# Designed miniproteins, single chains, continued (3): the designs that were tried, part 75

Each design is a single chain, and the fold is of that chain. pLDDT is the mean over its residues in the fold that is shown.

## One batch from the design tools (miniprotein)

Design m10594
Fold by ESMFold2-Fast:
Structure m10594 (fold): chain A 80 residues (1-80)
Amino acid sequence: RKEIVEKLIEAIENNKSPEEQLKEISKILNVPLEVIYADLKASGIKVEDLTKRDLGDIAAFYGRLRGELDDEDAAEVRKA
């Protein structure tokens, strides 16, 4: 398993707040946190209401967009 996939799964499965989990995902994927927050706001989603599945979907989306994850890696992250 790729190290980046393991780090993303760890960030999603930890006992931290959704805000801290998003900060970790942002750092792992090198995506500005402000970009993620802007996309969530445009979709009417509150950070506080994010589930582990939502975090997995966010990580998979930006990981693919950045070219850090292939489709198989993205599917693995979304199952966390």
Scores: mean pLDDT 80

Design m10595
Fold by ESMFold2-Fast:
Structure m10595 (fold): chain A 87 residues (1-87)
Amino acid sequence: EREELLRAAEEQAEGLIAATREVVASLDLESAIEFLEKQLEILEEDRRVLEEVRDSLPEAEVEAGRAALERVTRALEELLREVREEK
């Protein structure tokens, strides 16, 4: 159960990261920065919501959700840094 949830979360996170990279590559510099900043704001809100509802969810689901959000957030932060370096 826990291992299956973590695996699924990792696969979904990787898919989202890959899709985000493709979108960023198709945008101009200014639009790419705005897009990534907005995505990071959404991820921070999702993280807060997860923590607020954590007591209502199975521990394994909370753990998988946190892992996925952390992975995506780190990847998008790195992408934003890379895009800014293109200036």
Scores: mean pLDDT 81

Design m10596
Fold by ESMFold2-Fast:
Formats: sequence, structure tokens, C-alpha cells
Structure m10596 (fold): chain A 63 residues (1-63)
Amino acid sequence: SMDDQLQQLKKETNTTLSDLASSPEQALQWSQQATDIVNKNKNDFNKAKQQLDQLIQQVKQSQ
């Protein structure tokens, strides 16, 4: 289902964000942003993926 695909996408994104984070607190903050993106785009997988990819790019640039 789309919900299963979104949950898998969120899990993969959180794994990437945790790997990039310099602290557990930073990882938690970014994970919350990823959760908000998924919740806001629960009916649009492509938009969720695009916004999560953007979050990862922003994190890489701000690290």
C-alpha cells in the first residue's frame, strides 16, 4: 500500500539522517522533520520523496 511505501521511505530517510548526524539530538530533530513531511504528503508518494530528498540535501549542506 502507499502507507507501507511511505513508512519504508521514512525509515530509509531516518537511517540516512542518523548517519549524517553529529548527535542523537540532531538526528531526532531531523527525524521529526521527516515525519512531518510524510504526514503532510500521506497521499502523494512522489512529493514526499522529493521533499525528503531535499531535507537530506539541506542537512548535507548545513553539516
Scores: mean pLDDT 84

Design m10597
Fold by ESMFold2-Fast:
Structure m10597 (fold): chain A 70 residues (1-70)
Amino acid sequence: MIEKQNKASEEAQKVIDNAIKNNWSDEQLATEMLKIADKYPEAKPALTGASVLLRRLGYEKAAKAVAEKV
């Protein structure tokens, strides 16, 4: 259980880092983040953390999409 939370957090952070470096659109990032949420549905704490980070970075659509999965 804790392993899935750690993997979800690591994959989410990697996707967010790539989005920042490559100037991804909010819609593109939302799509990629939802794939992580679907892969790790039990990782609600990690997904909540990712949603908060996305909102702080200005990716409001991606943040809302992830928040709806927790």
Scores: mean pLDDT 80

Design m10598
Fold by ESMFold2-Fast:
Structure m10598 (fold): chain A 66 residues (1-66)
Amino acid sequence: MENVKETLKLADQIILRGRHNGASERLFILTGEYSKKLAKENPDLSPQEVLRLGLDLGAKKLFESS
């Protein structure tokens, strides 16, 4: 459960940073949102692993939707 809390906090920070980044805003927001979902579904994964998977899914979604 501690890993989930840490991942959710980091994901929220990534989303907030994305809103200040302009050109990369959507990638950061998608990364954070996917990371939150993955953390809730996979509470045993480390925050770093969840964020990496979230980035991969966010980048894939952005590329496919563009």
Scores: mean pLDDT 76

Design m10599
Fold by ESMFold2-Fast:
Formats: C-alpha cells, structure tokens, sequence
Structure m10599 (fold): chain A 75 residues (1-75)
C-alpha cells in the first residue's frame, strides 16, 4: 500500500466519519467478543485508532495507525 493510497483511505474515512466511527465501534465489540490471535487483535485496534484519528482530523496519526495495521497483517 502506497502513501497515496493511505492518504486516500484516510480522506474517505474523514469524509464519511459517522459511518466509519460506527464501523469502528462494531469492530471494538467484535474484538471484545471474538477469540482473536494477539496479532489480529493488535491489527484491529490499529485500524480502529486510524478511524478515530481520521474523524478527529489528525491525518498523520491516521496514516501512522494504518501503516502499523498493514505491518501487523503482513507479518
């Protein structure tokens, strides 16, 4: 995933903040209720953090969180 693709994802999250925040809340509930591996749990938390940062207008924090999620998912 390129820096341009990450920026596009963050802009999309910010433009649809209410929808992505609702999805993040569902993801938090899913992570709490589902027996996930440590790595899957960490990756899910990083994506949730990215959505919250994007909704708050902190695009740098959102991009950093998405990069961390990608790194966790790839390893």
Amino acid sequence: MSDEELREIVEKMAANAEKYLAEAKKAEEYVAQTDLSEKEREAAKAVIEAVKAAAAGDYEAAIKALLEAQKLAAS
Scores: mean pLDDT 77

Design m10600
Fold by ESMFold2-Fast:
Structure m10600 (fold): chain A 85 residues (1-85)
Amino acid sequence: MKAEIWAEIERIARETFKASDEEIAEFRKLAAELEKRGLVTLEEILEALKEIQAVENGADPSKISPKALHAVEVFAAVGRERRAA
């Protein structure tokens, strides 16, 4: 896992998702699991978050690419599976 890419993801997650320290720790574990399984790369997660950040800064939601939306959906789905113990 590239620490520089994770640091940027964490920064955006705090701004966009209002993530707590606990949520960020879980988010990091989830991102590492997804990358290890080959489901979504860390770079794809970062790209998706950057597109969402652009929308928060006034860009249209249609600016979010299908690839970025898919990365977010996979991340959210695996997060939900972890809650359904």
Scores: mean pLDDT 71

Design m10601
Fold by ESMFold2-Fast:
Structure m10601 (fold): chain A 94 residues (1-94)
Amino acid sequence: SKEEAAEAAREAVREAARILEEAGAPELARAIEELGLKAIEAALAGDKSKAAALYTAAALLVVAALVEGKLTEEQAKRVAELLKRMAEELDKIL
């Protein structure tokens, strides 16, 4: 169950990074993937505070990119929904 939740969370992070890469934001895609994968590792280690901080950092980067005009509202919404899915899977691990 924890292994299934971790894999579902990793798939959500990879799909979010793919959307950002296709949107022409490869550096943001790399940052979101790195932060997301580290959040999953922190959750698997039982570090709820670290997992939450890493998740929040990823979410704030998406908001910043939307405000800066690097993402459309539709792209930002799709990425936010995937990050929310990751967070829901992390709650199953924690």
Scores: mean pLDDT 87

Design m10602
Fold by ESMFold2-Fast:
Structure m10602 (fold): chain A 78 residues (1-78)
Amino acid sequence: SDLINRANDLLNTGKGVRPLDPVVSDQIITLANNALTAVNNGDYNTANNYISRAESLLDRFSDRLTDDVNARNDRDMS
């Protein structure tokens, strides 16, 4: 159930970022859905790989979003 919980958290987070970046949102949702499919098939290694990829993508998106927000608040605009 840990993998299912993580995949569902990624689905919710992915949907939440759609207004900011629909491409990243779709990628996270696709990876989370693939992870849930893998769990249903008993392929826990594949499920963990999809979840790890989605979490990595979310981490990179979060870093970019923080930089963008800081730039819009009179921080480094370069």
Scores: mean pLDDT 78

Design m10603
Fold by ESMFold2-Fast:
Structure m10603 (fold): chain A 68 residues (1-68)
Amino acid sequence: KEEVIERVKKLADEGKYREALNIVRELIDQGDYDTAIEAANVLIERTKDDPFAVLAASVELAVAKRLK
């Protein structure tokens, strides 16, 4: 869990938002909604200057919360 969150932080800090978002989507596909919610929140916090990244991460956050 911690390793996945750290990977999302690193990718977001490097501007690799698409790769970070794909990790969130994979967690949802695996049924790991708690980790997906945490990862999506981290991605939103790290990408506040990119409205498209924030929107995409917010959609995945809503999906994970709904399925939980």
Scores: mean pLDDT 80

Design m10604
Fold by ESMFold2-Fast:
Structure m10604 (fold): chain A 80 residues (1-80)
Amino acid sequence: SPKMKEIMKIAEDWARNNLSEEDAKELMERLEKIVEENKDASLRDQLIELLREIAEWASENNIPLEEIEALAAKMESVLK
């Protein structure tokens, strides 16, 4: 899906600019797995699972909630 590619690019660009190379790689590998596991789901349901994974990863890595909310809003804007 072109929209899913745009959503994943937003996540990748955020990770590359805000995380270490190792942490960015780990997060992107987790998100790619979620997309593959949910490939037959609606685009909205895939986004919900991606945001859930990002929130869990952020909690584990002490990323501020405000940064994750900004990222989530940007990813959700692709579906508008």
Scores: mean pLDDT 84

Design m10605
Fold by ESMFold2-Fast:
Structure m10605 (fold): chain A 88 residues (1-88)
Amino acid sequence: DHIRQATRHLRSAGRLLRQGYGPGDRGLQLAGEAIGLAVRLGDRTSFRHATRVLVEGLRQRRQGRTVPNPRVVRHLESAVRHLRRAQG
């Protein structure tokens, strides 16, 4: 199930952010895309997790923490891919 896979990747990204890893500009862009896709799908769980990633990433950016972590970016890219596939 693409929605369940997207949720797992968004949770993994969120966990890495809580450990101090950053999404960078690319990760922020992907989190925004995941929010838009989750809204279109009515997927409240992915919406909630993607919004938390965006909020935390913007907080890190305001603190001057702009270094992207490749694992965070890859989880967000995978979440976006699964949400796109869930659309049809």
Scores: mean pLDDT 89

Design m10606
Fold by ESMFold2-Fast:
Structure m10606 (fold): chain A 74 residues (1-74)
Amino acid sequence: MEALRALVRRLLERHPDLGVGELAWALLQSQGADREQVVAALAPFAPRSTVTAAIDRLLAGEDLGRQAPLPLPA
C-alpha cells in the first residue's frame, strides 16, 4: 500500500497533468496491484467512483489519454 502511494506521488511530482487512468495503469502494470489496491492507493487523490471508472476504461482497452488533473491533497 505505502509503496503504491509513494509511486503515485512520485509520478505526479514528475507529471502533474497525469490523470487518474494513467496513474491506475502505472500501478496495475508496474506493481502488479489488483483493483482494490489501486483504489486504496489513489483514495487520497480521487474518490473511489473516479478511480473505478478509470480502471474500467483501461480494461476496455482505452489508451493513456488526457484526463482532468487529480486534486492533490493539501
Scores: mean pLDDT 67

Design m10607
Fold by ESMFold2-Fast:
Structure m10607 (fold): chain A 102 residues (1-102)
Amino acid sequence: MVEVRLTATLVSSEPVEEEPMTLYTNGVEFESLKVKVLSPNEALVEMLARGEAEKLEELAKVAGPVPALVVYSSGKKVLSALELSEEAAEAMREQIRRALEE
């Protein structure tokens, strides 16, 4: 049986020590993804550094008490709020289904 787990270091809107945590999407854990959870400010700096200014508006919508979630996988990057939408969770489940087929 193949297990896939997603682990992330959470960073709050206030600077705190990064701690590893497991994120869940509809009960599925994704290990193939490297995940770093950033505060909105850190995510904004990251987006600026990578030339993704168009994503600043998305980050501004989630700017508040919750940190932004940035997911990295083999050069791909996905940005979402800490709470994953059902659509995002389903997309990740689809990726796991494909990985398990191979």
Scores: mean pLDDT 40

Design m10608
Fold by ESMFold2-Fast:
Structure m10608 (fold): chain A 69 residues (1-69)
Amino acid sequence: MTPLERIALDMLEEMAKELGKDKFTKEDIERYAKKFGISVQTLEDWIEIAEKAGLVEKKGDEYILKKKR
């Protein structure tokens, strides 16, 4: 796992902890972004990195966090 993939995973694990779930809708991403003053685009970029690394699976409008590749 690259350092970038590790940072993406750590961010998503923190988001899962804050939201109390490991499945994220676009609405969940927008709420998290607004709460922490992060742009939605920045969070979507991190999610894309994690998805390409096999750390997240996209199903419809949901992103499902996987613990590892």
Scores: mean pLDDT 77

Design m10609
Fold by ESMFold2-Fast:
Structure m10609 (fold): chain A 91 residues (1-91)
Amino acid sequence: MVTGTVQAVTEEGIWVDSDYPYNPASVEKPSSAAASAKFIPREEILSINGEEVTEENRDELINSLKPGEEVTLEVGAAAGVRKLVEAVERV
């Protein structure tokens, strides 16, 4: 979970003023984004303010956010980012 103030909303994702623990190795960054904000790609966002994000409502939910507003994001460090986290036993 990530809770913070929206710094910027872009087509690529959301910039949030938050102490988000996951830092991907590389992320797209717009030049207009705040330098201290954490960037969360749209594909990493599982929910916004309690609303589940789907392909159909992703743009609607993201576009509802405005800079300066508080937001709570459920971010799937394991949902959009495909890192082969060393597989655990399955069977």
Scores: mean pLDDT 61

Design m10610
Fold by ESMFold2-Fast:
Structure m10610 (fold): chain A 94 residues (1-94)
Amino acid sequence: SPLKELVEDAYQAVLGLILEAEKRGLTPEEILARLEQQFADWLAYVEREYPEYRDEFEKFLRDMLDVVRQALAEGKTVEEIIEELKKLAEKYLS
């Protein structure tokens, strides 16, 4: 399914972004700003190439952003954030 491939690609890219952010010592605000920018770019791409999946993909991106935002606000570790994102991705890929 193109939607499942988009979800998997976005999930892997978010994991890479979170790990790079930890390595660079980025603040929660900087991490969230980067995710929001990347999500806007991905939504523009999906709206252009796969418009039938736009709303479902937007929901997935929003759910991922909410998980990261809440986890950062709670002071969770990168390992804990990755585990929460994995659980979310598994729900969309099942």
Scores: mean pLDDT 86

Design m10611
Fold by ESMFold2-Fast:
Structure m10611 (fold): chain A 79 residues (1-79)
Amino acid sequence: SAALRAQAEQHAAEYFKKAIPSAKEVKVTLSFRGDELIVEIEATLKDGSKVKETLVLSASDSEEEQEERLKEVLKKIEA
């Protein structure tokens, strides 16, 4: 459903904007590649730089593995 995707993208963008203190704007695009959820994050930082990162979440991943992937992506955006 397009409506559920749009809502999820909005919630994800709000989450990343709060999680990334240096972010001025965050856009998130959600898509599926087989059993993988592809989270494309496009952040515009307060210094005007733009960062694009992709978080891949698999249905086969544990919550711990998903949190680790999320932490790695957050570190890359802040770096």
Scores: mean pLDDT 82

Design m10612
Fold by ESMFold2-Fast:
Structure m10612 (fold): chain A 68 residues (1-68)
Amino acid sequence: SPTDEWIAGVRHRYDVVVQSASTLSPEEKQQLLDQTIAIYEQDLARSTDPALRATLQEIIAELKKMKA
């Protein structure tokens, strides 16, 4: 379904961001994390699907933890 494809895309992007963040400077890491969080918060605001919303909320929380 389109929702399953979206969820897979969100999870894949999260994996890419986590991998990329490990090689970036602290400033570049913070910028990447902030941009990714903003995108997913917009997706969350527009989404009504419970599974997609749950996935977005979990990933946003994990990205926010990485900003330390």
Scores: mean pLDDT 83

Design m10613
Fold by ESMFold2-Fast:
Structure m10613 (fold): chain A 64 residues (1-64)
Amino acid sequence: SVDEVRAQARRALDELGRDPAMRPSVEALRVLLDEAADDEETLQELLDVLRRELARLRAVRAAR
């Protein structure tokens, strides 16, 4: 559902936002998430991007 995709995207943004270097990008992406409204395709595309960025961040943390 749209609400579930939006909730997952918000959780991904919260996790990315824990990295101070990512904060400006996360703030911009939160605005885009709010502007996407009920467009499930746009919300899903945003979630897919966020999941890829989280996977990269987690890999970097694991390599340290």
Scores: mean pLDDT 79

Design m10614
Fold by ESMFold2-Fast:
Structure m10614 (fold): chain A 59 residues (1-59)
Amino acid sequence: SLSDRELVRRAFETLQTHFPAHSAPDYAAASRDPAVVRAASRLSGLPEATVRRQLRELA
């Protein structure tokens, strides 16, 4: 199974590659953008709070 960190990393990568208008240039910027956090939450299946924490840890 994938870790929460790997799920969030893949969600962020997917957003940058396929939905650049709904993405951020880096993990720090993504963690500060509620729309990006929400989109990554929908893609990963993880709660927004978990996504935000993992994005901050990846930054």
Scores: mean pLDDT 87

Design m10615
Fold by ESMFold2-Fast:
Structure m10615 (fold): chain A 73 residues (1-73)
Amino acid sequence: SRRDLVAQAMDLLGKGGPENAIKAAELFAQAGADGAARQLYEELLKYLETKGKDLPEREKLAEEARRNLEKLE
């Protein structure tokens, strides 16, 4: 259900990290919470350009976030 997807997304956000942020945003989008998903992708991209710029998975995470953001209307 939408409620279950949102609960799972919130749990992932509580665990932290950029990979969990992407998964949480995907779950928000699946639940129809496109605004929350968009905000998370935008915040993740900003994080990857600033505090996360030295992460080995930075380019992969940024590509995933940009692709998923383009799918949101």
Scores: mean pLDDT 83

Design m10616
Fold by ESMFold2-Fast:
Structure m10616 (fold): chain A 62 residues (1-62)
Amino acid sequence: SSLSKEQLDELVKLLQEKYGLSEERARRSVENMEKLGLSYEEIKEAILNGTADEVGVRKLLE
């Protein structure tokens, strides 16, 4: 993983706060975004800007 432990934990919290995901679902979402080649900054922007909406997050979890 290219993410530090602190970066991963921050992104997990953002997904929980913005999308109401459990910690496990949020971690899987971040891991799937990393597998797609997204950087920490790209994942963070997607979450904050709403481009990782519930449908997008759901698709990444499938």
Scores: mean pLDDT 73

Design m10617
Fold by ESMFold2-Fast:
Structure m10617 (fold): chain A 76 residues (1-76)
Amino acid sequence: GEPPTKPLALLKLPLTANLAEAEAFLRSLKGVKVGAFENAGDYYQAVLSFPDQATAKKAEELLKKKFPQAKLYFSQ
């Protein structure tokens, strides 16, 4: 079988998002690693790393509930 790969996702937030609140929220999630937020012109972006798929799915659900305009793009 293939070795277990830690899930990675690119997070995109609207420029109206409170980055300090978003970063604090993501850092409150057990096992989630948050990269630096970058201004990409039309949005903010950061790379997220998760210990496993269950944590990634739960983090996506909680993030969408807290920040409904957030988008996550998982690496395949």
Scores: mean pLDDT 79

Design m10618
Fold by ESMFold2-Fast:
Structure m10618 (fold): chain A 60 residues (1-60)
Amino acid sequence: SMEEYLKRLLEEAKQRLVEHAKQLQAEIDSQGKTPEIVKQANDSLERREEELEEEIKALG
């Protein structure tokens, strides 16, 4: 079903976002840490998870 497909995409998206967040952390560490950049990265991860969960919800 589409719900199963979206759940699979959600898991894949979470893995990619974690990897991307680690890359961003490395760049922040190299260029200088700012709390704002860290918060933006975390907010983006949470927002994407919420979006995917809403897409799954829309199927029910």
Scores: mean pLDDT 72

Design m10619
Fold by ESMFold2-Fast:
Structure m10619 (fold): chain A 85 residues (1-85)
Amino acid sequence: SAMEEELRRLAREERNVLAAEALELGLPSLEALAERYEALAAEHRAEAARLLAEDPEDPENRRRALALEIVADLYEALARAAREL
C-alpha cells in the first residue's frame, strides 16, 4: 500500500540521518549512538529529580523539571529509533 511504502521511506531516511549523526560524533555504530542518547536521557531525568527534590513547590523548578523530562523522553525515543531502525 502507499502508506506502507511511505513508512518504509521515512524509516530509511531516519536511519540515514541517525547513521550520519553517529559518524559525526565519532561513534562506531547506531548501538553506540543509542547508548549516548540513553545516557543523555538519564542525565536530564537526574537533573529534573534534583530540582524537584531541592524545592518541589517552586513553579520555576517545576517548569524546568518538566522541560528536562520532555527532553529526556525525546532522547529515549531517539535511542529507540537508533536500536530498532
Scores: mean pLDDT 87

Design m10620
Fold by ESMFold2-Fast:
Structure m10620 (fold): chain A 87 residues (1-87)
Amino acid sequence: NLDEIEAELRSAEEQTKYLRKEVEQKRMELEANKILSETLIREGKEGEAWLQDMEAEGELNRLKAEYEKSVAELERIRKTLQELQAK
């Protein structure tokens, strides 16, 4: 059903756009945390800085993986839609 696949495409495009924004936001948070980490290191709280950096990096890597998966699914849906429209 063409209408169902078009609806799936719109949903996938929206999800991909959302995940891209989440990745960009998390990158900005990592940059801000780096400044805070440098301050914590100067204050002798190197362990706190290390933990914050590792947690933020883990979240960013997870979001990047979800985004890549979403892009691959979006490409699959677009190809399916093109094949159906060609008939």
Scores: mean pLDDT 80

Design m10621
Fold by ESMFold2-Fast:
Structure m10621 (fold): chain A 75 residues (1-75)
Amino acid sequence: MSPEEKNAEILVEELRLFTERALAQAETEEQRRQIKEVGERAEKEIREAALAGDYVGAFEIAGQASREIREILAE
């Protein structure tokens, strides 16, 4: 497995852990719904980008998803 492939797998795992922590902090059902949607979509897109060899895109997707989840919690 290439270093880039390993990094994509780490991104998926980090995103899952971040999403789980965010869900535990969410007080409203609406926040939980939005966090789940962002996490699930981003995980799928990271996997698809990695499969296509777009590891830079995978890193960008993970970063944007984490930022979006943080903004949902701040609302």
Scores: mean pLDDT 81

Design m10622
Fold by ESMFold2-Fast:
Structure m10622 (fold): chain A 74 residues (1-74)
Amino acid sequence: LLEVARELLEILLEQQVAKYKPSEEEVAAARAKIEGLAREGAEWAERNGEVELVEYALRAAREGKTFAEISAAL
């Protein structure tokens, strides 16, 4: 699950970088936070029985869905 959450966050970060073109420092800071956010998200999903939701979000992101589109489906 941690790897699923990490990949999801990496794809979402790439979408944001492509859209907003943030500075290299902002991208580096965001990447540094991904490991912690992925762990927190994985632990939350496991605790609340939402593992399938996180797996669904990764599949949708891999298909090119934006964070807004994925969030609207929840």
Scores: mean pLDDT 74

Design m10623
Fold by ESMFold2-Fast:
Structure m10623 (fold): chain A 73 residues (1-73)
Amino acid sequence: SVEEAVALIQAFSQEFPGTVFDVADPKPLAEKFLKAVDFDVGKLKLFLEELAIQLRNGADVSVFEELGKKFGP
């Protein structure tokens, strides 16, 4: 659901402030990502968890380029 996707994005932005997920209204971003994963919240959760692990290990900012490429229009 959109509510679950919003919660996932808010949790991610709380750990990584200042990223593309740190927005005043997360609902449009959540809807965009849900559509990109065919409304599979589990797939979105797994993606964000993998991204968080990479960022915690000092991964390059290129990870955000891959996010934009994967979820682009």
Scores: mean pLDDT 70

Design m10624
Fold by ESMFold2-Fast:
Structure m10624 (fold): chain A 67 residues (1-67)
Amino acid sequence: MSEEEIEELVEEIKELIEKEGKVPLDKIAQMLRGLSVEDVERILRKLVEEGVISEKEAAAIYLKVAG
């Protein structure tokens, strides 16, 4: 996945969180399903680094996507 595609998904997740007023773990996991483990980790890392989600929320999403 390109850096531009990762940035687009990060932005879509930010908009989803803003609309929901909470971090919708299952919906975010569904958006990331079918991506490589590396791409999922990269997206979640960016969300944590930008303060959008916590490390705990990132771990929960990762487990829902990767097993």
Scores: mean pLDDT 82

Design m10625
Fold by ESMFold2-Fast:
Structure m10625 (fold): chain A 100 residues (1-100)
Amino acid sequence: SLEEAMKVLQEIFDLINKAGTDALEGKEVDLEKLKEEIEKLVSKLDEEAQKIAKPAAEKLFELLKKMIEAIKNKDMKKLEEYAKEMFEVLNELEEKLEKL
């Protein structure tokens, strides 16, 4: 259902936001555990929603890895660029799920 899809999307947002905040605070982010948690959330969706959410989740995870690397390198310009791309991916995911 749309309600279940939106709830899963919110939980993915919360996980990504926590990982980004932890990285900015100099805390270690367990990327493998985060990937498993995101994949588990996506797996709760029906087959049609998974076809939309799975590629988006993979893109979000790759962007998060790049953002964490930018934080380590103190590359604020790259961090802002990746954050903007992440926001665009999340917005497109929400719009596509709402049209199911």
Scores: mean pLDDT 82

Design m10626
Fold by ESMFold2-Fast:
Structure m10626 (fold): chain A 62 residues (1-62)
Amino acid sequence: GRAEALLRERDRDGDGRLTDAEAVQVLLEMGVPAEEAYQIVAELSRDGRITIATLLRALRRL
């Protein structure tokens, strides 16, 4: 879907990992409010890794 396409474009290294900034930007592009986007990324970043799979899972729970 569109979320997968946006995440793939932001994953410049092709390793499925995203920076905090890239993850926030994708969430904002999907229409998630800034406060919620930052909160989701902060929770995912607590594990020391943000991947396309973890971010898509968070989006599906919204």
Scores: mean pLDDT 70

Design m10627
Fold by ESMFold2-Fast:
Structure m10627 (fold): chain A 66 residues (1-66)
Amino acid sequence: GPSEAQSLLAKAEELLKQADELYAQADALVKQGQTKQAAQLRLEAEILEGLAYIYRGVANLLLSKN
């Protein structure tokens, strides 16, 4: 229902915030020449971003059923 959709959207926002923080850390590591560590953080950020979009998709499906 709508409350479950709102909960999923809130979780998606938190995951996107975490992904943004990891991207920022990865950019700082690139400036320090730590490209391998930066690549690992980017991969983690991409996984969190992907999960956030899945949560948004599920929330939209829940909203469309009402």
Scores: mean pLDDT 87

Design m10628
Fold by ESMFold2-Fast:
Structure m10628 (fold): chain A 100 residues (1-100)
Amino acid sequence: SRADELLALLEEARALLEELLARETDPQLKASIQGAIAGIDLAIETLRAYQAGEASEREARLAAGLAIHELELILSKETDPEAKARLAAIIERLRAVVDA
């Protein structure tokens, strides 16, 4: 399902952010990455609740959209070319699933 595809992509994004957090030395970007991880965790929880009939499609879409916006904030502050490319790729894939 589209929800399963989105869950898999959010879990990939979370793993990427954990990797970036471990390597990051800038305190402000560290805080932004930690915030994005929390937003992704909320989006995963909301999507699972939607699949269980405990949350609306609208709530799931809003949570996913907020997680994407937080990833875009990280992308705007990231200076490493490899990290920027990886963030841009996962954001594009997430948007494709959400906007379909």
Scores: mean pLDDT 86

Design m10629
Fold by ESMFold2-Fast:
Structure m10629 (fold): chain A 57 residues (1-57)
Amino acid sequence: ITVADDATDEELENAGVRLYLETGDGEAASQAYHEALKESDGAKRAAIIEAAAKQLG
């Protein structure tokens, strides 16, 4: 799962949903999404989701 560094909050939510659908781990996907939402830097937000995707898949 790849997320753009200019991704909106809605695009991050969609990435979190895809992470859950691909891995089956809703708790880890939800945690990654909420952690990304707390970041103000788009590249860091994207990196959190991508790191979670690598760790779970």
Scores: mean pLDDT 74

Design m10630
Fold by ESMFold2-Fast:
Structure m10630 (fold): chain A 85 residues (1-85)
Amino acid sequence: SMVERVRKFVAKADEIAEQAKKTKDYEAARAKIIALDNELLKGLLRQIEEAFRAGVSREELPPELQEVVDALEEVGRELAAEAAA
């Protein structure tokens, strides 16, 4: 259930990111990704933040969280920088 939800989220985020590469509208893409599953995204970002705060590297994250980090880095690098501050 959760794994399928994460997989669907990542697949949709990748589709949105690919469309953004064509339109060059990364802010609209970011908004669409956030709106896609706001509760899941907030939960995943919290888990990633807690892991990084504990000294866990990207490579040590569960594969599902690694896929989320990779997808968000492509579209939401600015959001990741803001979350780190």
Scores: mean pLDDT 69

